# Ledger of designs, part 19: designed miniproteins, single chains

Each design is a single chain, and the fold is of that chain. pLDDT is the mean over its residues in the fold that is shown.

## One batch from the design tools (miniprotein)

Design m636
Fold by ESMFold2-Fast:
Structure m636 (fold): chain A 105 residues (1-105)
Amino acid sequence: SMEEVKERIQLLVDTVIALVRKAKKAIEQGNKEEALRYLDAALQVVDRLIKLAEQNGMEEIVERLKKVRDLLTEAKKAVEQGNYDEALKILDEIESILEEIRKLI
């Protein structure tokens, strides 16, 4: 049902938020490798979310998730380059977009 799809999207969005927050903590501690692992995990969940939203015609959610994917890739690059302040700003923007997705469900 559409309600079950929305519940699944909500759960996966909450998972991405949790992974982003773990990445932020790893960055704050200077743990580059751990931060990159959490960002890679978040990207995998976002890819699953995009497919699920596309299969259910949720275009507004799809567009926001694609922006989250692009920003996660940018945050990963910033972490790889040691630009931790830049990475944290990007992750804050990602959290804001994910909260907007929660409101659309």
Scores: mean pLDDT 92

Design m637
Fold by ESMFold2-Fast:
Structure m637 (fold): chain A 62 residues (1-62)
Amino acid sequence: MEAARLEKRRALGREIARDLERGLREGSLSPVVDAIEEANRRGLPAEEIAQIEGRILRELLK
């Protein structure tokens, strides 16, 4: 029950992380924007969305 919900959230997080890596590699933020919109649509908590935004900023500042 809770484990299934946690696994779905982890899967979504991994999907977003892959889109982040792809967008940065390709020099485009479009996949990243799409991933954030998808996370919001799927109801990820604001805290998790903020963590994703933090990762984007960290990668851009490298």
Scores: mean pLDDT 66

Design m638
Fold by ESMFold2-Fast:
Structure m638 (fold): chain A 119 residues (1-119)
Amino acid sequence: LPLPLRGIAVPAVEDLSDKKPSQEEIDAILAAFPPELAELLRKAAEGDEEAEEKLIELIRKYGEEHPELVAALYGAADVLKLKKLKFEASTFLGVRELRVVILGTAEDLEAFERVLAGE
């Protein structure tokens, strides 16, 4: 599903990921997504496991290029109580951080420190 993700207007990711479970905020979150994503989120909230799996596939396909999408889907999953989507999104974000640490060498870290020190 090549969906146009250009139109996603969500509040700051940190605000989205930290508690706003009101009815108005749920509707606002769904309205911030493209119609196809909003439909998948709504169906998953109604108990459609296939819709939740399709959202997980979107994280797998687009998450590397659009980390803001993963964060937005994590926030939506928390509000809508989508356990599988929330787990996958949190794992993706956590694994990314761990991979950066594993792939980084002491030499790369020293080069980064020199840039920060203005050398």
Scores: mean pLDDT 63

Design m639
Fold by ESMFold2-Fast:
Structure m639 (fold): chain A 81 residues (1-81)
Amino acid sequence: SDEEKKKALEAALKAARDAYKRAKKAGASQEDVEAVATRAGAQALLDQGYSWDEVAELMGVSVETLREHVRKGAEAEAKLA
């Protein structure tokens, strides 16, 4: 439903914002902060049952571009751990 989709997007935006703040506080570069935030938002949508194709469509990118963003975000997270 539209309400469920709205809640999923709100949760994803919150996850991305929270990850952005954490990475920035940890002293990450702007590139790494953005990568971590993008990964957190995408993962929140995936965790809510959206497919990779659906998440890519919601974010306005190709699945290949989304996979690359998630990979870069995971690499950035590993640097901060």
Scores: mean pLDDT 84

Design m640
Fold by ESMFold2-Fast:
Structure m640 (fold): chain A 76 residues (1-76)
Amino acid sequence: KKEEFEERLKRDVERAQAIREYAKKNGIDEVLKLIEELEKQGASPREILAVLEQKFGIDPDMPLEERIEKLKEKAK
């Protein structure tokens, strides 16, 4: 339904933005580079999250806080 789609999109945007902000603040260059390339290509937030999952092993079903911790561990 329309409302469900909009809520999901908003959540995906928030998740992708939180990951980007965390990576930028902590100097995780590999993650920042990947997000920038995907944004340059016009990728949706969902697509960005899917690529991050594939490259860094971040589960898309994880809570945001746990996802950030996994990213921190994997992006060493």
Scores: mean pLDDT 68

Design m641
Fold by ESMFold2-Fast:
Structure m641 (fold): chain A 81 residues (1-81)
Amino acid sequence: MSALEQYNILNEILQEAAKLRKAGASLEEVKEKMYEKLLNSGVDKSTIIKFLEQQAQLYESEGDLEMAEILREIAEELKKL
């Protein structure tokens, strides 16, 4: 899988999570669904963690502290595996 293909998969998961949140899903539901999709993505764990940490910084800079926290929590859970 190319770096571009991995990025596209991870970005689609992130965009779907953002859409669920906009539709009124709880932060817990968004986190659970995102975690499940990331684990089943076929992308290497290290690549997922790096992506999540980079996106968390971006969301934080845009003022979305709740999304940034979810992304960091998922990254920490993946690090424990």
Scores: mean pLDDT 84

Design m642
Fold by ESMFold2-Fast:
Structure m642 (fold): chain A 99 residues (1-99)
Amino acid sequence: SMDEERVLQENELKIYKGKDGSELLEKGKARVVETPDGLLEIVFEETGKRYRIWPVSVKKLSDKEALIEAIVETDDGKRYPALIKLKDGKIEEIYLLEP
């Protein structure tokens, strides 16, 4: 898509702080979109908050599960190393690590 966002998924999504998921930062219905320049963004429907994602690496864990290492930018402009869990080709959970 050169001219508009492409919606890749719509589901309930969780963002945690810390590798172990010990602190829930955000939960709700979200869209994952591909921007015209090929970036991945998460948009929470109720809050309108956007999280920009730069994938670094993808590790296949099983036929149904993958782990993405990424940099995630929060709506306040802060950037975090992150782990993103994919299940059945969908993002389910994001873990923001210490910057």
Scores: mean pLDDT 82

Design m643
Fold by ESMFold2-Fast:
Structure m643 (fold): chain A 80 residues (1-80)
Amino acid sequence: SKEQLKKEIDELEKRVDELMERARQLNIPEAIKAVEYAKKLIDEARKALDEGNVEKSKQLLDRAKSVIDAAERLIEAAEA
């Protein structure tokens, strides 16, 4: 589970970087704020995992995924 969480963190970091570029390109302040928040949650999840707190890391990643999904919907709506 720890190895799987580390892989999820790496994948989510790549997703938020891509979404941040798209949000900035489209100048969507609400999406930029959502992506910034997701990045903070991912950074906290990595720290929790490094400290051995697997449950906290998992909870933070679940929250980050929800925020990322919301940000993607905002970006997709602006692209339509």
Scores: mean pLDDT 87

Design m644
Fold by ESMFold2-Fast:
Structure m644 (fold): chain A 78 residues (1-78)
Amino acid sequence: SLEELIDRLKAQAEGTLAEAERLGVPEMVSLAREALKYIDEAREAFKNGDLDKAIELYQKAFELLGEATGLVARARAA
């Protein structure tokens, strides 16, 4: 369900944020925090029955988290 996808993405974003903060890279932290904002907005839209808005916000968060995760992986490899 969309609710399960939002919850899973939130858990992944929180993990990515923690790793980004541990590595001390401001750009990764910024992306992860922005993703979390869209996730919270998606959850609120879902609770209000605005499924189209929830999906749009979820997609934005998913893209931002992908970018943040890529940066975290590269920083660990360096």
Scores: mean pLDDT 84

Design m645
Fold by ESMFold2-Fast:
Structure m645 (fold): chain A 90 residues (1-90)
Amino acid sequence: SEQVELALQLLSLETGKLSDGAKALVRERVPTPEQRAQALAALRNEMLSRIDDIRKNSKNREEYYKGLGQLNLDLIKRREEAAEAAEAEG
């Protein structure tokens, strides 16, 4: 989702890993509070859906927490990839 990628790039602004050029580019893509809220809502909705799928497919508490751990690792990787993509465009 374009909105999810924008949310991941927006979250990368807080990490200090982006150049001033990349930060300006990300801000230009989501210039309004409404657009930023929409992007973050898309990411939140995706994460809630994935958590629900993990819960539904987990047979016990151990599998559930393992699934949540993997989801967190995947999110970290996706955030790093989004930051690298923004940097390459800036």
Scores: mean pLDDT 83

Design m646
Fold by ESMFold2-Fast:
Structure m646 (fold): chain A 74 residues (1-74)
Amino acid sequence: SLKEKAEEILKRVRETSDMDELYRLGDEADRILEEALKNKDEEAFKIAMETHAVLLGKVVFHVIDKKEEERKKK
């Protein structure tokens, strides 16, 4: 089901720290979000939104860490 796909992506997002994989999972979460809206699947939509929140947190922390490292090396 769409909900099961959303839950699987959320689990993978939580378990990975690879930025390339996070971006691919973000694209998959976007597709699920669009399909959930189209099908009025509230459960899948909520899980996809949570996936985006976790993704955003991981991306933001990665960007902060990279910027901090660049400033330290300067």
Scores: mean pLDDT 77

Design m647
Fold by ESMFold2-Fast:
Structure m647 (fold): chain A 60 residues (1-60)
Amino acid sequence: DRLEAAIRALQERGFSRETAEALAEAALERLSLLYDNPTTEQVIEEALELAELYKKALEA
């Protein structure tokens, strides 16, 4: 499962389970608008980018 694999990868990067789930789900949702079949790697990359954007926006 692509979503589960992405969540696990995000947890390995130090995110909590709840944060990893939210980021992976948001990333998959966004990628699904652009791609018919996004890969696990694409979901992980998008989730990490979203994490950086949210950190900058919410901590500002």
Scores: mean pLDDT 78

Design m648
Fold by ESMFold2-Fast:
Structure m648 (fold): chain A 68 residues (1-68)
Amino acid sequence: GAPWVEITVISDTEVVITSSGKATVTSEKGTVTIEGEGTLDTSLLEGPVSITVDGVRHDPREVLKFKG
């Protein structure tokens, strides 16, 4: 299937990223790679962010969810 990613905001400080493959998140604070599922501090998502899964770019605004 096509690569997919979801970002779920679970608190003011934490997000959970779930992906179909290797997700690379790049921000002003650096680059983080997540395979399957991982938790990030929201400070890593400040400013411009790019997300790719197995080389396919995703819009952060289209994959972001809030829990509750």
Scores: mean pLDDT 78

Design m649
Fold by ESMFold2-Fast:
Structure m649 (fold): chain A 74 residues (1-74)
Amino acid sequence: SEEQLELIKQRLEYFIKKTGVDEETKKKLYELLEKAVKEGDLEAEIELWEIIYELTKDESLKESIEHAKKRLKE
């Protein structure tokens, strides 16, 4: 739903702002965010969560990655 996409976008933007990465990495993360939210690109969503997981080591992101992978596999 549109509401779920907005919640995902807000969560992703929150993590991007909190990561303190360089400008090139931020640009890549925002490009992946746009593909994930606007185009429904599940591969971009997975890559985005994996990058944020590596930066934060937040175990809750593993669940987000698994969920996106399940959606990609139907």
Scores: mean pLDDT 78

Design m650
Fold by ESMFold2-Fast:
Structure m650 (fold): chain A 115 residues (1-115)
Amino acid sequence: ALHVPKAVSVTLEKVLKEVELAVDEEKSVVYSTETPAGYRMGVKAEMGEDKVKITFGLAKDESAPAGLSFATAEIRRVDGKPVVTVSSAVLDPETGEALKVTGPATAGVGESVSG
């Protein structure tokens, strides 16, 4: 299962709501926050023709969402409604080695992202 920190979950909900608007507006949305362990977590959402791609990055410096990416989500419209497909790799922020790889998993927009 995916283990998502509460701060990441809250940021994802905000990004998903803004991306739902951006699917009609063709724009990019970026959010960033700091984790309790002192790492900077960033989320970037970009619109494509048939999908929106969200990249989740974890970095020990100010370059979020750069550095160690731990999840990627793609949002596509299915029957006029956005549907999210998530793939993730949990990387050690100090070594960059993969600790856990999960996905793909699919969820509707507005559902809690928890694992």
Scores: mean pLDDT 54

Design m651
Fold by ESMFold2-Fast:
Structure m651 (fold): chain A 55 residues (1-55)
Amino acid sequence: SVEEQLAQAERDATLEALRAVVEMRDAGASNDDIMAKMKEIQEKLQAKLAEIRAA
């Protein structure tokens, strides 16, 4: 269902964000770099949600 696809996309984005924070901090990334990555993940999520709803 569309609802299941939306929920899965949100779960995938959340896991990606959590992994990115851990990996980037371990690599010595700045808070600004981490914030930029979080914004990128959110933008990708919004695009994915729009695609699921349009299909």
Scores: mean pLDDT 87

Design m652
Fold by ESMFold2-Fast:
Structure m652 (fold): chain A 107 residues (1-107)
Amino acid sequence: MSAAEVLRRLIEELKRIYEENEVTPEVKEMLDSFIEYLERLAEEIERLEKNGAPKDEIVSLIQEAKDLLEQFYEYLKKINPEFAEKVKPVLERGLAELDKLEEQIKK
């Protein structure tokens, strides 16, 4: 599975959790912005993969995605701890899949 596919699956899972739970307008706006950023990042990674870009460039974008996911979770814990716990398993799985993919690309 490509990094773009991992990110797109993570986006789908986040949207599902968001639809199943009531969130404040502030959390909704943050989630919408975060999802848009992840979608752009997935598109850029896919473009680099299709064009045979250097592995270092792809790894850099994977690291950016991991940092973004960690920052998002820390912020979410501050504004809505209950919702943060609901998304935690999805975020942890996404981070683990990105870590595994990064190691595979580096080798």
Scores: mean pLDDT 81

Design m653
Fold by ESMFold2-Fast:
Order: sequence, then C-alpha cells, then structure tokens
Structure m653 (fold): chain A 95 residues (1-95)
Amino acid sequence: SDEDLLNRIELSKKVMNHSWFEYRLAGNIGLVRELREAAERHPELRPLAEEADRIMDDLDKRLSNSKSVLEMDQAVRDAGERLVRLADEARRLIE
C-alpha cells in the first residue's frame, strides 16, 4: 500500500541519520529502492526515481575518488540530503 511505502521511506530517512557510516549508506540505498517502487506504482514519479539513480551514480564516483573516511562520509551525507528532498517531493505527490 502507499501507507506501507511511505512508512518505509520514513524508516530509511531514520537509518540515514545513524552515526555509523555503513547505516547511513544503507539508508541511501533503501530510499532509492523505495523511490523506484513508488515510480512503479505512480508513473509520474519516474523523473524522481531517475534523479535518485543519478545521485547514487555520482556518490559512487565521489567514493571512488575519496582520499579519506571523512571525505567518504561527507559524500554519503550530501547524497542523503539530495535523496531526502526527492523523497519529500514523492511523498507530496502520493499524499
């Protein structure tokens, strides 16, 4: 249901706020999956899901070029903020 999907988006946002890098990255991955599922149910959300995929491609490149754990953490946080904005837009369109 849309309610179940929206609840999963909120859970991924909570995971993205975790203090551990691995949980924050897992939250980003979860949110992209949820945006893709939302786009399958609501075709008007496809541009948001495609932007989420581009954000994760950009993150992968930034992680590959990072010289420190701090740079990697910042890259994951920056991607997370962009993904949350897409999720908030998707929520507005579903609700």
Scores: mean pLDDT 85

Design m654
Fold by ESMFold2-Fast:
Structure m654 (fold): chain A 61 residues (1-61)
Amino acid sequence: SMALVEEQLEEMRRWVETLSAEEFLAALAERYRRLRAEGVPEADIFRILGEAMELLDEKLK
C-alpha cells in the first residue's frame, strides 16, 4: 500500500542521515528480507529499494 511505502521511506530518510553507508546497506538488506517474509507486494518492495538506493547515492556524493 502507499501508506506502507511512505512509512518505510520516512525510515530510510532517517537512516541516510544517521547511519554510515555500510550500516545503511546492512539495514536495507535486513528490511528487504523482513518485507518479503511479511508478504509485502514485490512492487512495493522494489519501489522502497529503488528510492532507498537513490538516497544512498546522494549520501555518497
Scores: mean pLDDT 84

Design m655
Fold by ESMFold2-Fast:
Structure m655 (fold): chain A 76 residues (1-76)
Amino acid sequence: SAKKEAAREYILSSPRYREDPALAARILAELDKDPDGRAKFLAHLDKLIEEERFDELAGLLVYNRTLTDWVFANLP
């Protein structure tokens, strides 16, 4: 999707964009405890992409590369 590509590029081009695999692992472990909450979270992120609310998306992903990669691999 062109909007998904634009969202990813927005995050990657930000001066706040960083790698932090330990933070990503901690957040992903919390999401794994609640599969229903994880599904709702991914659906919310997909809606932010469709509405082009990329600053809110990037903030929720804490400008984290590992989280961004995981989310884009798991979006509906």
Scores: mean pLDDT 83

Design m656
Fold by ESMFold2-Fast:
Structure m656 (fold): chain A 93 residues (1-93)
Amino acid sequence: MSEEEARREIERVHEELGRDNPEALIHEALLLVALGRPREAIRRAEKALEVAGPDNPEALEALGVALWADGRVDEADEYFRRAERLREERERR
């Protein structure tokens, strides 16, 4: 995906879902990782976690991916483990 294509997709998602929608912020974070902008991706994933709440496994996974891309692998592993625990809790209900 080109940087221009990614920018257009981010704008479209924000138009459809709203600027502070956690799904839109997660999508933007993952696109920023693909573009080689892990620091910006971390900020977007942190915002997604802020608006979705601390127990959102999709936002935690996006933050983990962004941290891993930034070389912060130990921090990424912690967020992936938290997301996995939350998914297991959902399956038990």
Scores: mean pLDDT 78

Design m657
Fold by ESMFold2-Fast:
Order: structure tokens, then sequence, then C-alpha cells
Structure m657 (fold): chain A 100 residues (1-100)
């Protein structure tokens, strides 16, 4: 069973991994718009993570804002990349719910 600190670390690692995978895929496909949106997603998601960890936003608010950011990135992605984002987002959201 994970401690609160271990749950925080797992959420942070999974979120960073998802952003990294999207950046790699965007670069491989030479999609500059997807790359820019993936980088913006990473910066905003990290701000949301820190606010959530500090108790400034609720678990529900964090999840809703992450979904909103994911939807903006999806507009620039291939069908394969959208599937990757959906699968990784599901894992991150489930971890956030388990921690909260």
Amino acid sequence: ELTPGQKEAVVSIELAGMVTELIILARKEKNEEALKKAEEFGERANELLLDWLRGKISTDEFIEELKKLGDEVKKTLSDEQKKVLDEQMGVVIDLIRDFG
C-alpha cells in the first residue's frame, strides 16, 4: 500500500511520462502545433499538480482542469496520439482519485 508521499510521487511521475511521450511523438511526426500544445500542457499540468499538492484546489477541480487541457492538446493530435493521451490520462486521473 502506498503512503501519501508515494502517491504524490507516482502521480508526478505518470504525469511527466505522459507529457514526455506526447513531446516525443509530436517531434517524430514533425507536428510543430502538437509539440507546442504538449509543452503548454506540461507547464499547466505541473502548475495544477503543485496547487493540488498544496491544497489550493480540490481533487475534482484538478481532474476537470486536466481533462480541459487534454481536450486542447487532442485538437492537434493524430488518432494514435489521441489514444495514447486518453490511456495515460485515465491512469493519472485514477491515481489522483485514489490519493484524494
Scores: mean pLDDT 79

Design m658
Fold by ESMFold2-Fast:
Structure m658 (fold): chain A 81 residues (1-81)
Amino acid sequence: SKETRERQFKVLQVLTENPENIPSNAEIGEKLGLSPSTVSRHIQRLLKELKAKSREELVKLALILEIKSIEDLEEAIKLLS
């Protein structure tokens, strides 16, 4: 859904704010008003859809692919499908 994609994108934005200090699920949850378990679910989906094997690889891929919008996220997912 659009709402799920918007949430995934916001989680990804927070993850990529400082690549040298990647935030925990709890820290992301505090910024976005989400539980750590909800954040974990969004990250697991992002890992699967972007074919990243780790949180660090997910951050690296998002920066390399310049994912700055929901449209960019959807294009990246299609590219890696």
Scores: mean pLDDT 87

Design m659
Fold by ESMFold2-Fast:
Structure m659 (fold): chain A 86 residues (1-86)
Amino acid sequence: SAQVAALQARIAAARAAGVTDVAVADDYYNLGNAYFAMGDYQQAMRAYGQAIDIYLNGLGYPITDPRVVDANRNLVAALAQVQAQR
């Protein structure tokens, strides 16, 4: 989709510039949401996982941060969809 392509381009440009900040993590979260809306739950899980990794390990956010809570909840929802399709 155009939204997925735009998010992937933004993430790629930021990483090429050596930037891995909250905006990159938020873009991964939004990429996960876009894949989830398309029914691509495997790609949604990967994108949510990248967002969580940046929030927790890159930025030092606590597990109680709303961004981390939301990304983790949506990752679990995507995992449930993957398991339901098997």
Scores: mean pLDDT 89

Design m660
Fold by ESMFold2-Fast:
Structure m660 (fold): chain A 59 residues (1-59)
Amino acid sequence: SDELLERARELGREYAEHRGSDKEKVTQIRKEMLELADEAKEQGILGDFNVAFQEGYDG
């Protein structure tokens, strides 16, 4: 869904922002990423989820 893909982009951005500075925040982002990836898999859009996360990460 559009909402799921928007959240995936946001997680990608947050991951890029925090990955070098805040281990607790990165752990929390990874948990949310895994949860959304499972939902994307159930919806058959895991590839779109991965692209959206990467788009957010790349900025």
Scores: mean pLDDT 84

Design m661
Fold by ESMFold2-Fast:
Structure m661 (fold): chain A 65 residues (1-65)
Amino acid sequence: MEEVERALERIRAGEGLDESMDPEVILKVAEEILKEMVEKLKKAGIPVDEEKLERELEEVRKYLE
């Protein structure tokens, strides 16, 4: 989804997210950020609990529902 990519670029540039953005788009952005964070942690040699990350994503989904 193009809107998710635009939101990610805005965050990387320090511009933040548009407060009028759809919650579904925000959820997709959060999922992409978490994936990126997991890869960075793995490269840094930090143990990653993928099950815990799945649970946190479920919490975000519940919050938006």
Scores: mean pLDDT 67

Design m662
Fold by ESMFold2-Fast:
Parts: C-alpha cells; sequence; structure tokens
Structure m662 (fold): chain A 67 residues (1-67)
C-alpha cells in the first residue's frame, strides 16, 4: 500500500538524520521493504529525491509519519 511505502521512506530518512551511511540506509530500506511488501527501489528513489531537494531528513521523516 502507499501507506507502507511512506513508512519505508520515513524510516530511511530517519536513519539519514541519525548519520547513517548510504550503504546502511540502502540495506535497512531493502530489509524493511521485503518485510512490508514494498518496492525497495521505489522507496530509495523517493529518499534520493527528498535529499536532492535539500530537505532536512529528520523533518521530512516526521512529516511523512504524521500523515
Amino acid sequence: SFQKLTQVIAHGLRLRAQGASDEEVKAEVKKLSEQLGVDAEHALRAIRTIESAGLDPGVAARNLEAQ
């Protein structure tokens, strides 16, 4: 579901806010995506898009989790 995809995106952004590396974020996003039946590549593209827009990852994660 879109809600599960949003949860995976928020999780990846939260890890970035905590100082996780690109490889750590990728590994954790893939793991959670497998558990929730989400397309990991879709979630990773969304995370990259948010990061390229210059948004604070912690703020972005909180906003996604609140909706």
Scores: mean pLDDT 83

Design m663
Fold by ESMFold2-Fast:
Structure m663 (fold): chain A 104 residues (1-104)
Amino acid sequence: MEKLIKEILEEAKKFFDEKGLEYIEKALELMVELGMSEEDLKELLEKLKKAKSKKEMIKILEETLDKLAARRMAELKENNDVVGFTATGILKAGALFYLKLAEK
């Protein structure tokens, strides 16, 4: 996990300053809490390597966040886990907030 997150941050250095990278790292940490696997991180890294702008990279990160949150919420809904469903919504909102700060 941590090694792949560092590789993602190295790719992000192409478009983001130090403060933007801090926000992306915090978003990625929340995405891991949402159930992001090593396979999800590898797929994300490959997509980010192809990004040609800050805006494109943020879009890829937001699409990955949406996919993770939807997957986690579906699992929790099937298990009638109301607390987990609510917590997932909060984690998604927090990650999105950090991505919006990085986009600035």
Scores: mean pLDDT 86

Design m664
Fold by ESMFold2-Fast:
Structure m664 (fold): chain A 83 residues (1-83)
Amino acid sequence: MAPAIASLPPVEQLGARIMFEVGIGSVGRIARTVGLSPSTVSRLLREGIERGLLTRRVKDGVTLYELTDEGGQRITDKILSLS
């Protein structure tokens, strides 16, 4: 993990990793990619949605998660400020 990403709060760290490594993904795909339990990912995803950093949608019966435009920009700006 880039040192700047590791300096972010847990929700923003997850958001950065979704943005750079997943794009759009299910809880299971995100959990596998970031090496966290599905329950931890679900909790952080909920917090990210409540903060407007993440959004969810349902496609073919699967719930998918991605960054909002605002969330992606805010995380990118924060990483650049920490680099």
Scores: mean pLDDT 81

Design m665
Fold by ESMFold2-Fast:
Structure m665 (fold): chain A 80 residues (1-80)
Amino acid sequence: SDQELLEMIESAEEELEKLAEKIAKEKDKKRLEAYKDVLEIWIRQLEILLRQETNEENRKKIEENIKRLRELLEEVKKKL
């Protein structure tokens, strides 16, 4: 349902901000490579979800999350 999907998106937003804090503090190259892989997989999953989503509010939230994940991916790449 749209409500269940919204709850999943909101849960993902909380996990995303926790990941952002971890990335901001991380200096270990092996862990940064792992974060890069996780971010790339997550972006790909959200892009697939976005192609299937018809609800405009959900689409906007997914697009905002993809943008934020791409910003974090650039942060990680700059540290590698």
Scores: mean pLDDT 82

Design m666
Fold by ESMFold2-Fast:
Structure m666 (fold): chain A 83 residues (1-83)
Amino acid sequence: SAKEKGLKAVEEAAKLLEEAGLKDWAEQIRTEGKIAAEQGRLDGLADAAYLAAKVLESLGKKEQAEKLRKIAEELRKIAEEQK
């Protein structure tokens, strides 16, 4: 389901942030992102993931930034399918 895909994307995004040393942001995404995914608020999650990717790129974490952009694109796609 779209909710299951959203929840998986949230967990993958949180792990990428954790690997980059952004532990507080990873916890925020896990807690609030799971609620948003369950409620179908995936557009906001996609925007948050794009922002996080830009931050990771500025920190030199290019590989994690690229993976997070792909997660953001997937979240956006799922959100559009629900409209």
Scores: mean pLDDT 78

Design m667
Fold by ESMFold2-Fast:
Structure m667 (fold): chain A 69 residues (1-69)
Amino acid sequence: SDAMLELMVEAVRQMAEASGVTKAAEDYIKLVQEYGELSVVRAIGETFMEMNPEKREEIQRIVEQLEAA
């Protein structure tokens, strides 16, 4: 669904902004657009949590909100 893909893309943008690594966001967005899988968004979330551990809770909430949609 195009609507679900847009939600996944938006979640990656939000996680990148929370982590302060916005330059990497475009590459991760392309990965999500290529695969269209929630498991890919989850893996990206884990990567952002590793890059900025103090934002772990915020990033986890973004992933949980997406999975609830």
Scores: mean pLDDT 81

Design m668
Fold by ESMFold2-Fast:
Formats: structure tokens, sequence, C-alpha cells
Structure m668 (fold): chain A 89 residues (1-89)
């Protein structure tokens, strides 16, 4: 179903966002993926295009909050993660 397809796409976007965060990618890239994720979440929830536009200010505020929370995280570099994985193997 279309809803099932959208849920799978949302899971893939979630994984991409995590990877971008771990890789310390620019905030702009993370924001782009968060916007896609929110759009997919709204579609899965059955929110109309009209309702999505009405909720846009709230969604933008939530995205900004998420980005600020992510900035507060002391994330290890990709290099450090790879070293950790090798050490655990």
Amino acid sequence: SERERLRKEQEELSNEIIELIINNEPEEKIKEKLEEMFKKAAEVAGVSKEEQEELKPEIEEKMEEIIEELKKLNLPSVEEIKEYEIAQS
C-alpha cells in the first residue's frame, strides 16, 4: 500500500538523518532530511496538503528545536566510530 511504502521511506530517512548526524554533516543537510521526514510522517498520518501548509510554522519550530538539541550532542567523529568498531571486532 502507499501508506506502507511511505512508512518504509520514513524509516530510510530516519537512518539517513542518523548517519548525517554521526558524520557531522552541515546543519543544512540535516534540516533537508528532517523536512522530508516530517512530510512523509504527515502523509502517513493522512494529513492533507492543505493541513500540512497550515501546520508549516509548527513544523518549522519543531525542526529548529530538534536541530538545537542535536547541536548540544557531543558526537564522535566518523573516524572515532570506525576505530571503536574495529576494536570491538
Scores: mean pLDDT 69

Design m669
Fold by ESMFold2-Fast:
Structure m669 (fold): chain A 87 residues (1-87)
Amino acid sequence: LTDPLTDAEQLLAQLDVLKESNLSAVVFTVDKDGNVKKEVFAVETLEDLEAAEARIKAGELEPSPEEQEKIKKKLKEREEIRKKAYK
């Protein structure tokens, strides 16, 4: 999956972005006893970014416009990397 030149440079840049962004997703759930729980998920991997985006669209998260933009940007970068790696 790693190809020298373009692909390697893109992967390195993406790792740096993931490190500096250090995003956390928050979701609220309800226990069987009716207690509201706040769960925090660290958004460190590309799959975590996709999960965070889905939760935001479901209305479970209310991130700032800046945080929402960062999550969407990382999801797009993930898709571009997959396309370039295989296509």
Scores: mean pLDDT 51

Design m670
Fold by ESMFold2-Fast:
Structure m670 (fold): chain A 92 residues (1-92)
Amino acid sequence: MFEIDPNMSKEELLKLLEEMKEELKKKAEEEPELKELYEKAAEALELLIEQAKENPELTTEQILEAALLLFQKLGDAYKNNEPFVVEPVEIP
């Protein structure tokens, strides 16, 4: 598991999210029973990274909160055996 520090730079956070995306893709290949969940997780994380890059005004804290919310929703979907829907994250 990755530890996220709210004092890290935006560049460091984006790099961490990219590394998490690659780890999720790897897990999708290693665990076929959870493949769809990991692939959707990687897709959602990629979308968040793209949103952060397209919106340079977004703070590190806003990106971090969006990532934490995404992981919370993913964990809930996994525990409840519910489909995870990949949608753009609405950042306030």
Scores: mean pLDDT 73

